# Ledger of designs, part 15: designed miniproteins, single chains

Each design is a single chain, and the fold is of that chain. pLDDT is the mean over its residues in the fold that is shown.

## One batch from the design tools (miniprotein)

Design m499
Fold by ESMFold2-Fast:
Structure m499 (fold): chain A 103 residues (1-103)
Amino acid sequence: SRDEVVERVAEAIVSGDLERLRAELERLVEVLRETPLSDRDVNRLVLALEQARLNHDDETVDAIIALVRELLSPLDDPAVQRLLAQLDSLARSNLRDAVLSVV
């Protein structure tokens, strides 16, 4: 069931639907209390965020990253912490692209 919830979170990320994403992330948090996140799950969610960056504006992507961080950052899970580190890297890449667009 964890794989199904991770896929639903990934689909919500790609769609840019923040209400759906919150609901699926809340389900993921409950699952992660009993079953740790895998490296495959981290890679799946990072791929979904990269797809969201291609399909949506910066405001929507920033909101997705903020929501993922809000709901997952309280979890003491090494794979979750790796995911959050990847989100920081993606946010820095967006900032660099924004600066290059102004210069």
Scores: mean pLDDT 79

Design m500
Fold by ESMFold2-Fast:
Structure m500 (fold): chain A 81 residues (1-81)
Amino acid sequence: SLKQQIISLLDQAIEHLRAGDTDSALETLDQILGLASQLPDETLSTLVGDLVMDARFHVLRGDLDGAIDELEAAKETIESL
């Protein structure tokens, strides 16, 4: 399902960030944003998209822990809805 694809990519992005691989993480975040925009629930699409965009800003500032926190929040959001 689309939700399971997004969850898998969120896990991959978190793993890249934990490894310090910011280039791979940013590419994965772009993939997540594209898939999240295809979610039929507009509220879920917006909430997940906003959290992933916040994670992207954290990565660009060198705050990898903050980025991981935002992605874990995005994962919890999509799993709960």
Scores: mean pLDDT 87

Design m501
Fold by ESMFold2-Fast:
Structure m501 (fold): chain A 80 residues (1-80)
Amino acid sequence: SKEEHDKLLKEAFEMVREAVTLFYENRDRLTPEQERRLWELFGRMQDLILQAARDPSKIKEKFEEIKKLVEEARKIIDSS
């Protein structure tokens, strides 16, 4: 349903926002290489959110991709 798709989009946005917040909170503990990788991951997350917003037919697939990228970002931050 459209309501379900809207919920997933909002959840995706919030997950990315939380990951970016964690990045800024831990930025001084990260290496330049970790920061570069995180910026690449955040860019990909934003692109996927935009795609999901424009095409609701793929929203569940894009949501799962975003979740994987968020998990990768969290692992990098937690390892710092």
Scores: mean pLDDT 85

Design m502
Fold by ESMFold2-Fast:
Structure m502 (fold): chain A 94 residues (1-94)
Amino acid sequence: LVEEALELAARAVGLVGEVAERRKDKELLMLAASASVYLMAAILYAKEGDIEGALRYMKKVLELVKKAAEIAGEELEEAVELAEEAVRLLEEAL
């Protein structure tokens, strides 16, 4: 569950980065970079068994992925779904 959530979130952030590179969009690149930092925080908290901490940062990842989807539209619909599923799996692990 926790490992699956982290893998889905990594895939979501990766998709934002790929779309950002294809579009050469600096705002999307910045959102991808910020989401990557929060994802790393979520991974660190999860490794320590702090699922509440991991969930707090995962919700920040979802927020940034949703902002990226507002810019890129349907190209990032899958990324939003993956990030939403990651949050749900961490909530189930509480």
Scores: mean pLDDT 89

Design m503
Fold by ESMFold2-Fast:
Structure m503 (fold): chain A 119 residues (1-119)
Amino acid sequence: AAPKVTVTVLSPNDPAMKADPAAREAWQAYVEKLKAEGEVVETDKATIYGRKFTYADGTEGYHIVVELKPDVDLSKLTDEEIDELAEAVAKFMRDKLGVSDETAQEAAERLRAILERRR
């Protein structure tokens, strides 16, 4: 079976994150864990974190966290900027996590859907 891919987008400008300091602190702690145990790449608009893990049922998966830079407004992202971020995630998955093109494309499509919904 294809590995499960989970994509999470974090923004310092997200009103929900500003309203919930405990959630913000929990995500910051998880990002530090991903830095220690996984892979990271910097882009102009985001820091991309990712790791491989195994679920309780033995299925392998990947968790990808895209942390947007403070000057990036989720509601103002253009289609071109979303495409660039999706391509960066796919490249990160292939180059750093060694996944198939199919798995990398799934991660990119999940990111695109999240960013388009938040516009």
Scores: mean pLDDT 79

Design m504
Fold by ESMFold2-Fast:
Structure m504 (fold): chain A 111 residues (1-111)
Amino acid sequence: MEIIKKAREEADKLVDEATERAQKIGSPEVAERVGRFLRAVADAAIDALEKGDYETALQIVKAGRNALDQWAERLRAAGADPETVDALRKVGQEALDKIEEILKKAYEELK
């Protein structure tokens, strides 16, 4: 319980920080979408870990990485500025890396 609670608190802070970084790069609407996406991935992955399913938690993060890449390619295809899209993709991927590290630490502490 306490380990999972701490993981959720660390993920919430991480998502807020990533959303603030996205707000400096894209529109407020796009930044809100990035934050909402990252929170959904973090919540789903930590829920899987809480149920004892670490493999599913990692698969959720991997699916999130793929979804972010596909979203970025769709934005670029729709005529969005490539540098802005690449910067937003980087913010999202770095946040997903940190979510994966939160999951690994929590899993090691749960045994």
Scores: mean pLDDT 87

Design m505
Fold by ESMFold2-Fast:
Structure m505 (fold): chain A 105 residues (1-105)
Amino acid sequence: MTVVERSASITSELGITARLRVVIRDDGEVEVHIQVYDKNGNLLHELHLSGGIADVRAQLRAQLARARELIAKYAESDPYKAEQYLLLDLLYRWALGFLRQYESS
């Protein structure tokens, strides 16, 4: 059974929409679903993370580090890709903050 579900989404001026959903179950299992779409509704990126809260937080931190590397890599050569990873950075940080607060409860 689902105990808590939270979602966040961000749309950029380039029309890129990133969505992240966190589900915390009564057994302590955590699921994170991430989807990125272009302005025409085409799926650009999808990621599913699952596990215990500590494992999912570790996975989110790894994805955040990777997103930051890719923002730096693409900032000048591919601003559209850099924008996708910038939106993901913001959502990963939000999810990490939410899970941290939940652990303290």
Scores: mean pLDDT 84

Design m506
Fold by ESMFold2-Fast:
Structure m506 (fold): chain A 74 residues (1-74)
Amino acid sequence: MPPVVLSNAEAYDENGNLLKRLPTVVAPDARAALEQLYEQGLALGKELGLPRVTVRATLTQGDEVQDVELVVEN
């Protein structure tokens, strides 16, 4: 099975302001990739003292492409 890649990952505040571009995640499956993305959003929210961070990324696995959005609450 091809690895899952999360690219173009960006974290936003509750008002839609871009906080940070996140590094590309490569994982063996979608669950592991999304868990890593969630942990990055959680760490950023704690660092910035924000109760909520929205993370958006493009998930690619082989020929399949999906847009993903995670709402991470501290």
Scores: mean pLDDT 84

Design m507
Fold by ESMFold2-Fast:
Order: sequence, then C-alpha cells, then structure tokens
Structure m507 (fold): chain A 111 residues (1-111)
Amino acid sequence: SEKEELLTIIGDALERLYEEAKKLAEEAAKDPTEPKEAVDLTKEAAEHIKRALESLEKDKNIKKAIEHVEKAYEYLKKAAALSTNEKLKERLENLAKALELILKKLKELAK
C-alpha cells in the first residue's frame, strides 16, 4: 500500500539521520570548547531517532515513533541553541528540520 511505501521511506530516512546524529555527537565531543550539555543532548537525540526507527520497523508502532521523533527534535533544537560552533550548529538545525518533516508525515499517516 501507499502507506507501507511511505513508512519504508521514513524508516530509511531515520536510519540516515541516526548515523548523522551519531557523527555530530562524536565531532562535538572532540571539540573542548563545545558545552557538554550540547554534546549530551545530541547523543540523546540520536538514541531517540534509533528508538523511532525500531518502533516503525520492529513494533510497527507509529504512535511510539512519533513520540521518539518529537523528543529527538526537542533535543536537537536545544543542542543547536547551546552550540558555540557555527558549522555544528547549522548541521544540528538541518537535522532538526529533517525530523520536523518526518514528524509531519508520521502524524498524517497516524490519522
């Protein structure tokens, strides 16, 4: 069905965003001028993206995926606000924007 095709596309997108969030957390952790709170929030965002992906692929639970994507979005927005590295901040903001689009699609599919 069209819904199943969209869920597969969203799953693939979440997998890519999870890898990007992990890399951002690793890069932020290597920068001694980055606030620890920004690094920790980025790590928590990555874990919530992973849990959203597992909710869709393993549990087939769109509602749980929505909850995890919302948490990841909130954590990335907070991390971006705290970041002192302009390039890292831009990447965190772009990642949050991508999750916002996924969140909108998931909420439409849950109706």
Scores: mean pLDDT 89

Design m508
Fold by ESMFold2-Fast:
Structure m508 (fold): chain A 90 residues (1-90)
Amino acid sequence: AEAEARALMNEGLRAFAAGDYAAARDHFVRAVEVAPDSPLAPEAWLAAGAALFRLGDYAAAREMFERALSLDPTNEAARRGLARAEAAIA
């Protein structure tokens, strides 16, 4: 499960770098689905939120950043992402 989640994270990062934020989101969400209890889960939620933010779906991005923070409250990138998503909604 964790090896599959790492492969999906790598595919998502490649898609994100290529500007395919929809494919990136799908890979990152699937990474959480295959390994929800993995240490990779908060990073996958953070990455999914970043992809959704790039797609302009700020409400969904906010939800993903909140999920990342629920698993890792010390994640500064998720905290910054949440603040940016909330500002973009307002």
Scores: mean pLDDT 86

Design m509
Fold by ESMFold2-Fast:
Formats: C-alpha cells, structure tokens, sequence
Structure m509 (fold): chain A 90 residues (1-90)
C-alpha cells in the first residue's frame, strides 16, 4: 500500500531513524566487547567514538528542527556510523 508523508512526518521519521541507528551501533559494539573483551585503551577509544556519535546525532536533530534537509543530515549520521563500525573490524 502506498503511504504519503508530509514534510513534517518525514522530518520526524528521519529523527527517529537517526536515534535508532545510534542505539543499534551501541548494541553491536557492546556485543563485540562481550565476545572479545576490549583492552583499557580500546574501551577509551570506543567511549570517545560513542560520545562523538551522540554529538553528531544531536546536532543533526537540532539542524532538522531548524529547517535543514533531513536527507543530508541522515547521510552524515549514516557515514559516522559506518566509520565507527569499520574501526572495530580490525
């Protein structure tokens, strides 16, 4: 069935998606730590990356609420998430 979204509904959806993606990344990183415990140095790096993701998401939400393009903000958050996950593959 075809859904029609207003600009306001698309904005709310983008904000929800960004928050959801942030929570998924935190869950994945926590699962990796349980399987292969991080060193103290790695835990500090993980904490810094998660804090950066929180700031990127918060800034994107504020920008969207101020009238910024949701697609551009979602792309920025998506790239930050991919970069964070890539750092834990090796």
Amino acid sequence: MRLKFSDEQLKELAIGVMRGLRDIVRGVIAAIDRQRPFSEEQRRRVRELLERLDRVVDRAIEAIRAGADPDRQLEEVGRAIVDALREFDE
Scores: mean pLDDT 75

Design m510
Fold by ESMFold2-Fast:
Structure m510 (fold): chain A 66 residues (1-66)
Amino acid sequence: MEALIEELRALGFSEELARRLAELVASTDDPEVVERELTRLLVLGEISAEQAEAAGRLAFAALAER
């Protein structure tokens, strides 16, 4: 979880948003749940398309390491 928060912050996410996304990843085994949240943030203009794609790859990798 800590490594995921640091990686998300390196992509330009705020500490609050990075922690929230890392907690979502920790609470689910379904990558579609994470993808849906990233899409929602992108549609709301909270993150860029590049941030959504990079964060999605990091989150899916973290899910796969379990």
Scores: mean pLDDT 79

Design m511
Fold by ESMFold2-Fast:
Structure m511 (fold): chain A 97 residues (1-97)
Amino acid sequence: SVRREIEENIEEGRRAREIGLELAESLEDPELAEQTRAIGNWTAFLLAGGRLPAREAAEAALRILLSIGKNTFSEEEKEKLRRAAELLARALEAAEA
């Protein structure tokens, strides 16, 4: 059902936003904190829109966010955040075309 998919996407987006905000609060680097918040917000937006391939890119970004541990911040984790932001940016461009 399209309605069920929309409801599930909205809930997944809400979860992504909450994870993004919570993770951002644990980051001391203000630029990375802002990128993390942006990723959560954009993932929520894309999932609520139900657009493919934008949804697939958002789901990939969400998986990256979920794989990052709050207590272990490394160069690899920074790279994951940068990659997620790039995926979301490309997904938005594709969705607007």
Scores: mean pLDDT 62

Design m512
Fold by ESMFold2-Fast:
Structure m512 (fold): chain A 66 residues (1-66)
Amino acid sequence: GTAAPAAALSAEQLAELEALARELSAKTGVPFADALAGLTAAAEVLSATVGGDAALARLREAVEEL
């Protein structure tokens, strides 16, 4: 098939970001939309360097420490 750039997050990775955004919003009081936007931007930057799964793991650890 036509190879799309690996920098794009999968639907599964986006679902994990949405779950993390809900948890971040619940823990910090940040609106869900702002939490999701911030986590998505961070995941896109991190996934370009370390890959999507590693980026999500790091973001999960950061949210868990809150």
Scores: mean pLDDT 77

Design m513
Fold by ESMFold2-Fast:
Structure m513 (fold): chain A 116 residues (1-116)
Amino acid sequence: VDAILEALRAAGATEAFYAAPPGRWDRTSLIAFDPEGNLVLRRLDVRTEEDARLSIEALEGAIDYAEKKNMQKLAKELIDVINELRKRAEENGVLTPELQKRIDELIKKAKEIAEK
């Protein structure tokens, strides 16, 4: 975990949000960005329901940070990322009603931040 964060900082990322199953860091869902809100790295898998849930957890962390720091540009970029994630999860048949609700709440929050 720490090794991933150090590698991302070396690549120019100043903030990163991730979620991973215990002991399976090779399956980490990750989003990382620079101080201006530019996405540096994105690894958001939706091959399984577990992968989709972890990707949503990483995005929830990033959106919460964008709200706390009032990063409107990041919030706007994340709306596109969330919409693409939803589409891929739907195509893979892993978009449960619970995950759909979480995605809808994330999009709403991201729009509120971006439109401040």
Scores: mean pLDDT 77

Design m514
Fold by ESMFold2-Fast:
Structure m514 (fold): chain A 93 residues (1-93)
Amino acid sequence: KLNIGTFYYKLGDIYYMQGNYERAVEYYESALTLFEESLGIKNKKVSEAMLNLGKSYYRLGQYEKAVEAYQKSLEADPENEESKKNLEITREK
């Protein structure tokens, strides 16, 4: 499951880089399900996937969902500086 989660996470990154944020969301959510099952909620992989899910929602203009994803990223890893910064920026929208 962890290896498949990593593959979905990388697919999310590929779609994000292509500007297909809807597909990026789908693959990051799939990765998150597998990471949470394998590693639990509080770990860096869940934090990173939540961060990128939040970035994808931000690109889609779904700022409330982006805020929620960044907050969940910080629940998984409170020291995720990128999630802290993006949370503050998104709350100003």
Scores: mean pLDDT 86

Design m515
Fold by ESMFold2-Fast:
Structure m515 (fold): chain A 67 residues (1-67)
Amino acid sequence: NDAAKSGEAGAAAGRAGEAAGAAVGSWQTMLNGGDKEAARRAIEAGAAGDAEAAAVGSQLNSQKGGE
């Protein structure tokens, strides 16, 4: 639990930075005449990163119990 919490804190910080970057990228793309598709792809990339962070957290907790 606590070990997973440490990993989750790191993943959360990474996701927050990535989400902030994606948000800035999305509205900048919109301002520069970008399409809704570009914004949608940025959101999709964020979701993919979230899924991977969750998998890493689960694996890290499992490794504590003997892999």
Scores: mean pLDDT 60

Design m516
Fold by ESMFold2-Fast:
Structure m516 (fold): chain A 87 residues (1-87)
Amino acid sequence: SDSQEIIIRMNAFSFLQQLAAEARARGTPRDLELAKKLDEVVALIRKGADLEEVLERMREIAEEYSDTEIGLKLAEGVEQLEAQLKA
């Protein structure tokens, strides 16, 4: 439903902004690089990119940063958002 897609999109937006803030707070060079990648996905949501493209970019970033705690949180968040989309 359109309402469900809007809710998932808003959840992704809030989650990415919070996660980027956490990465910046950690302050390692790798966390700061990850925060920039997350900001790019937030920009895609603002530009009206489709939800499938947003989730694909989040998966790619989670795989690239799977060695970090924030990258692992991103992977868990993607799984939860995908589960919401399938419900």
Scores: mean pLDDT 87

Design m517
Fold by ESMFold2-Fast:
Structure m517 (fold): chain A 124 residues (1-124)
Amino acid sequence: SLEDLVPPDLGFAEIAPGLFLGRGTPEPLTAGDLFGLLDAVSKKAKSVLVLILDPQGLAEKAAEEVKGLFENVEIRVYPAATDEAVELAVKHLKEGGAVFIVGPTGSGKSTLARRIIERLEKEE
């Protein structure tokens, strides 16, 4: 399963099919942490979206350093659980992709995850 490929130190939980929530993310999030995640997941998922919630702008440099290293992986940084982030995640999940939500404690990761699930439920 995809969970077997996610680095244990990032503490991901699969909360819906293909939707992974980081239970604890290192602060600051490093390029090495992201590279390890991308390397693991890129080999098993057709399309991967990594959503970084970063209200302080601390992870932007790390995200830039790993952008484009895997052609099947898209990395997006948001300051909060925005409508754009929700719709992008929903699109990726509907296309059979995987979505990983990362960010520091209190960044709104749980709010983003809940909004994605609520949006998916409205289509059943």
Scores: mean pLDDT 74

Design m518
Fold by ESMFold2-Fast:
Structure m518 (fold): chain A 53 residues (1-53)
Amino acid sequence: SKEQILQKAEVIQGFMEIAVRTEADLQGLSDAETQARLDALRAQMQAQTQKLL
């Protein structure tokens, strides 16, 4: 079950990263600002996934 939770979290994070990159492109953000938003998303997803384990 833990392995399945991790795999599902990875897939969800992938879709969310696509959304973040798309929004950043539409807003004309720099690569650095886009990377900062992705880093924040990844940290948040890791914290949420750990609560499920």
Scores: mean pLDDT 84

Design m519
Fold by ESMFold2-Fast:
Structure m519 (fold): chain A 59 residues (1-59)
Amino acid sequence: MDEENKKKILEYLNNNDKVTLDELAEYTGLSKETVANLLKELVAEGKYIPKLDKPVTGS
């Protein structure tokens, strides 16, 4: 259901090296909580793997 928002998040992450939840929230127009949940879903779907030294989600 949030496919378009997930696409926007992936595109932003692909075009920017250092990304925060605040930047993703501003870019998508969503709350940080919603963005964090979408990032978790992307990780669960195998579309995004957070780096040890670059945690964009998961606290």
Scores: mean pLDDT 71

Design m520
Fold by ESMFold2-Fast:
Structure m520 (fold): chain A 93 residues (1-93)
Amino acid sequence: ARLYRREERDLGDLPAGTHTVTATVTNDSPEDRTIRVLLRLEAPTPDGWRVLGAAGSEPIHLKAGESATVTAELTLPEDAKNARLVVEAYELP
């Protein structure tokens, strides 16, 4: 699979617990694509970012210019501050 889109969304002071997160991905290609979306919850560390949780979508078929919304339930631990949501869209063969 080829990564074709990455978005990073700061969550700020999101409270600890389980949250429903939503991301919209658009096929900005002139061609139809089949994609898979990965959602990762990450917290900063001195050496970069620590993954707190992840969820992947099923394959999604998108026509040129079409959008899909993916939703996942992710848990933010009480010790995580300045967490971010990373949305990655992968083009499938």
Scores: mean pLDDT 81

Design m521
Fold by ESMFold2-Fast:
Structure m521 (fold): chain A 86 residues (1-86)
Amino acid sequence: SMEERMLEIVEKAAEVVDKVLEGKANEKEKEAAKKILEIAAKNAEKLKELNAKLEAGEMTEEEFEKEALELAEKAVEEMEKILKEL
């Protein structure tokens, strides 16, 4: 399922970040972790913007859920591309 795929990619991304925190990461893993965190930060900012539109009545709950899911899927896809180069 999509949820299973997203969870697997997020778990792999977390493992790379954990390696950096434990001081066990090589230079490529450190660069990957930085990019993963930047992707997560950008996704959070975009979600905040969507929530502001929802609260302002500029979008429906259905439109919010659809766009929030699309943002999450794009973030996970970007993380997967980074992980595949490791």
Scores: mean pLDDT 87

Design m522
Fold by ESMFold2-Fast:
Structure m522 (fold): chain A 61 residues (1-61)
Amino acid sequence: MSLVERFEEGAERNRRAAEENRELAEKDPEKSYQYQAAADINEVGEEFSRELAERERERRG
């Protein structure tokens, strides 16, 4: 497995986790703040993983 593939998988996992936490925030108003915070963290993780994948693609040509 290439580093690019690993970073892309990381981005996809974070994207799915963010979407799941957004849905949980809507379904559970008492914990909405916690789920939204978790989703925000996952969105940052997605962007970071995407940047790493892009850098690795540039490096390997």
Scores: mean pLDDT 82

Design m523
Fold by ESMFold2-Fast:
Structure m523 (fold): chain A 85 residues (1-85)
Amino acid sequence: MYGEKAAEAATRAARAALADPRMSLPKAIGLALLAIGASAAVALGIDPEEAVRSAESALRLAREEGAEEAARAAEEVLEVAKEAL
């Protein structure tokens, strides 16, 4: 199920971002909202292109901050969002 897979990946991305000392709290929250938003769009079957864009933004933010674990989880969200296209 795309929604469950996306939600699990988004939860890992959010936890990793919040646990990463290289990320400020506002940036970690921003990444979490982007990843969760993408997973919700996938689960609801709405705006699949927007879900991909949100996941790409989460991945980019994680990479810019060097948050490797958050980046890996955000990449999983992006892969699931692309599968839902």
Scores: mean pLDDT 82

Design m524
Fold by ESMFold2-Fast:
Structure m524 (fold): chain A 81 residues (1-81)
Amino acid sequence: MKFVELLKKFRELEKAINEGDLEKVRQTLIEIAKILNREDLVKKIESGDKQDILEAVDELSRLLPLFRKTFEKVKELIEKS
């Protein structure tokens, strides 16, 4: 079941956000996209393009509305970088 893996990844994501570790945030987003079997989102995040990463985060937020607040924090960190 993907839910337990997602919860573990979101715990890792929250820790990376609290530490301000943009690289770890990016890597954890890639892992979440892989769990969701969304290779298109993996490629956007791996590109390193700020706009592509923001678009991928918006799509992940739509797919996982329970974690919307966490994705909002991710967007704030990326926008300030």
Scores: mean pLDDT 84

Design m525
Fold by ESMFold2-Fast:
Structure m525 (fold): chain A 71 residues (1-71)
Amino acid sequence: SVMEEFRRAAEEARRALAELAALEDDAERVATLRADLAAVEALAAEDPETALEAFKRFTEVARKHAAALAA
């Protein structure tokens, strides 16, 4: 269902940010990423389809960044 896909995508995005935040020493970068995720969560009420794709993109970018920091 769309609701299950949405919940999963949002949860994955939040997990990716948490993993990145644990590795990132730049508090300003983490704050910006938290603001970006909050904006996607706010968009979810108005445009869930666009928000779903934005969550997926956020997760991909955040995981890629975390992998680079962990290396």
Scores: mean pLDDT 82

Design m526
Fold by ESMFold2-Fast:
Structure m526 (fold): chain A 82 residues (1-82)
Amino acid sequence: SARLERLIAETKERLKAAKSVEEVREILEETRARLAEELSPEEQLAAAGELLQWSATLPPEFREVVVEKAAEMQEEALERLL
């Protein structure tokens, strides 16, 4: 999906530029809301999974926030599939 690819690419770029854990948290909250609004539940699950895999490239403190928020994104996607 072009929407999924664009949103994830934008999120990754913003996360690479982030200067604090608080900024990372804000970026991911915005991403979570946009995934829920703009993507299918299946695409939302795929997007959360991609962020989790990519988070290994981030500093540990940023990675921890991505893991937390990606879990929330996956839970929301699963609830939408019900």
Scores: mean pLDDT 85

Design m527
Fold by ESMFold2-Fast:
Structure m527 (fold): chain A 88 residues (1-88)
Amino acid sequence: MEKVEKIIEELTEEIRKKALEEYEKSSEDEMEKVEKVKEFLEELLKKLEEKSKSLEPEEKKLIEEIVKKTREQIEKQLKEIEAALAAA
């Protein structure tokens, strides 16, 4: 399970980093940047789920849990950004 755990950690961090990078490099307005990041996240999470199909059932469940946690973390971060934009 070591390789799967390492891949999960790397992918979770990569997803988080890419989401932030996509937000910052977008030339759209702030709200459109948030929408771009959401679209990017859904695509990235879908790719991760496809990658999990070749794994053992127990490892697949672990990846599903990480996908869920990553989605929740990024949704929370995007909501905080939206709240900050609304307050500004």
Scores: mean pLDDT 67

Design m528
Fold by ESMFold2-Fast:
Structure m528 (fold): chain A 100 residues (1-100)
Amino acid sequence: SRRAVADQVLDLLLSLLDRMIELSKDNPEVVAKLQELRDEVQALKEDESASVDEKARAAIEIAEEAKELVEKDPTLSEREKQNLISGLEIIIGLAERVLA
């Protein structure tokens, strides 16, 4: 079940990054960085050599980087920022539970 939870964390992170890319579409620099993070999550999901714990730790790091990009994006409304950051924090909490 830990592997299934880690896979769900990565799937949720991909979905949230896709939403962030759509909401940030008026900021091409932020979109480019979010696409790089999305590619990292996809590569991590496909990495059969990575342990469950390595995937969970990497997901936390990627989610924290995504939080910084959202916080600094002037094209997002305060409500959009709060909703996206809350989603990322939920994903971080789920990944931390995988590591517990």
Scores: mean pLDDT 88

Design m529
Fold by ESMFold2-Fast:
Structure m529 (fold): chain A 75 residues (1-75)
Amino acid sequence: MTPKEKLWEFAGTLLEKVARGEITFDEALDEIVKRAKELGFSKEEIENLIYEFVLLYTRDYSLAKKIAKEYVEKY
């Protein structure tokens, strides 16, 4: 399994926790970014992953782009 596949499985687990109200969406994004850094992902790769994750959750292309950019700028 590739590092990207492992990260997506992890992100899926976090999305399920957000859906159950166990964690906030922001907490899920923080955990994904932290894990991506540990796996050696670049800032550009992390931005793309956050974009894909937010798009999956919100189905809003504009919102997904904004959140991905804001998250990368924090790091």
Scores: mean pLDDT 78

Design m530
Fold by ESMFold2-Fast:
Structure m530 (fold): chain A 65 residues (1-65)
Amino acid sequence: MVVQRVTIYMTPEMTDERLERVIELLAQWMRKQGASDSYIAAVVAAVREAWANGEKEITVELPVK
């Protein structure tokens, strides 16, 4: 199975609005690649938690068709 690693950088320029757009695009892309709803929810939750905790980056592994 081919897996693509994607790193999201939460720079000082990142805003709540920009993060929501990144999450929306990531979720749409994952649905197109056939990811499960539970997996998409887990990835979105991890990204939101990283942002809330002031983390600088998060890396997620995404299945590729």
Scores: mean pLDDT 75

Design m531
Fold by ESMFold2-Fast:
Structure m531 (fold): chain A 87 residues (1-87)
Amino acid sequence: MELDELSEEEKLAVAVIALSDRPLTPQELADRAGVTLKAIIEAEKKLKDKITFDENGNIVFKSDEVREELLAKLPDEVIQRARELLA
């Protein structure tokens, strides 16, 4: 799936999920990334083959390989902003 289909808010949400050292619920992700729940749901919908919800309702990548692939495709500006939000 092309990251070009994602909005800036959706890219930021994906970066925060990928860089977080722990699973985050959609609400925790919205709070940490400063994005709307709508952006998170749209990102999950667009990346449904790569992102899922765990048994506790956390938004997670289906594998570490998928996480690394998406991080490699994200703009450096988005990665840097996500790191600042997780600090």
Scores: mean pLDDT 80

Design m532
Fold by ESMFold2-Fast:
Parts: structure tokens; C-alpha cells; sequence
Structure m532 (fold): chain A 89 residues (1-89)
């Protein structure tokens, strides 16, 4: 069910955006990327795909605003990997 997975992805994206600890950010990122892989195998509507891209862009925006370089890199790598997964599906 795409709607349920998108809701889970949104919750994880929010946690990544708000993360202040590198280890916790990595755990949220890993779970988010697994959901992105699962979503990439589904036939998403245009609106659902745009929503998913919006989550990836929110994570990237958080990385650009992050002052801790290690935490910024975790968020940036998460957005980059999610983009790669979606482009290969």
C-alpha cells in the first residue's frame, strides 16, 4: 500500500531533518532508504512520486542548513542515495 509507505517515509524524513545526533540520523536514513527502495518498485501516481521527491528535497535542504559537517554529510548522502534509487527504478 503506497499511501501507508509514503506516510512512514514522511515520518522518517521528518526525523532525519530534525536529527541532531549522527548515529540516530544514520539509523533513520537506513530505514528511509529501505522504504524508498520499496516505493520505487510500486506504480506510484504522479502526485505520490512528487510527494516522495519532496521528502528527498526536504532532507537535502536540511543538509545544506546543517552546521555540523558530519551530520550534514549524513543528510546529504541520504538525499543523494534516495535520488539514485528513484532514477534507477
Amino acid sequence: KAEELLKEAEELADKIVAATDVEEAREYAEKFLELVKELSKLKLSREQYIQLLGLVMAILAAALDEKDPELAEVKRETAAEATKILSES
Scores: mean pLDDT 86

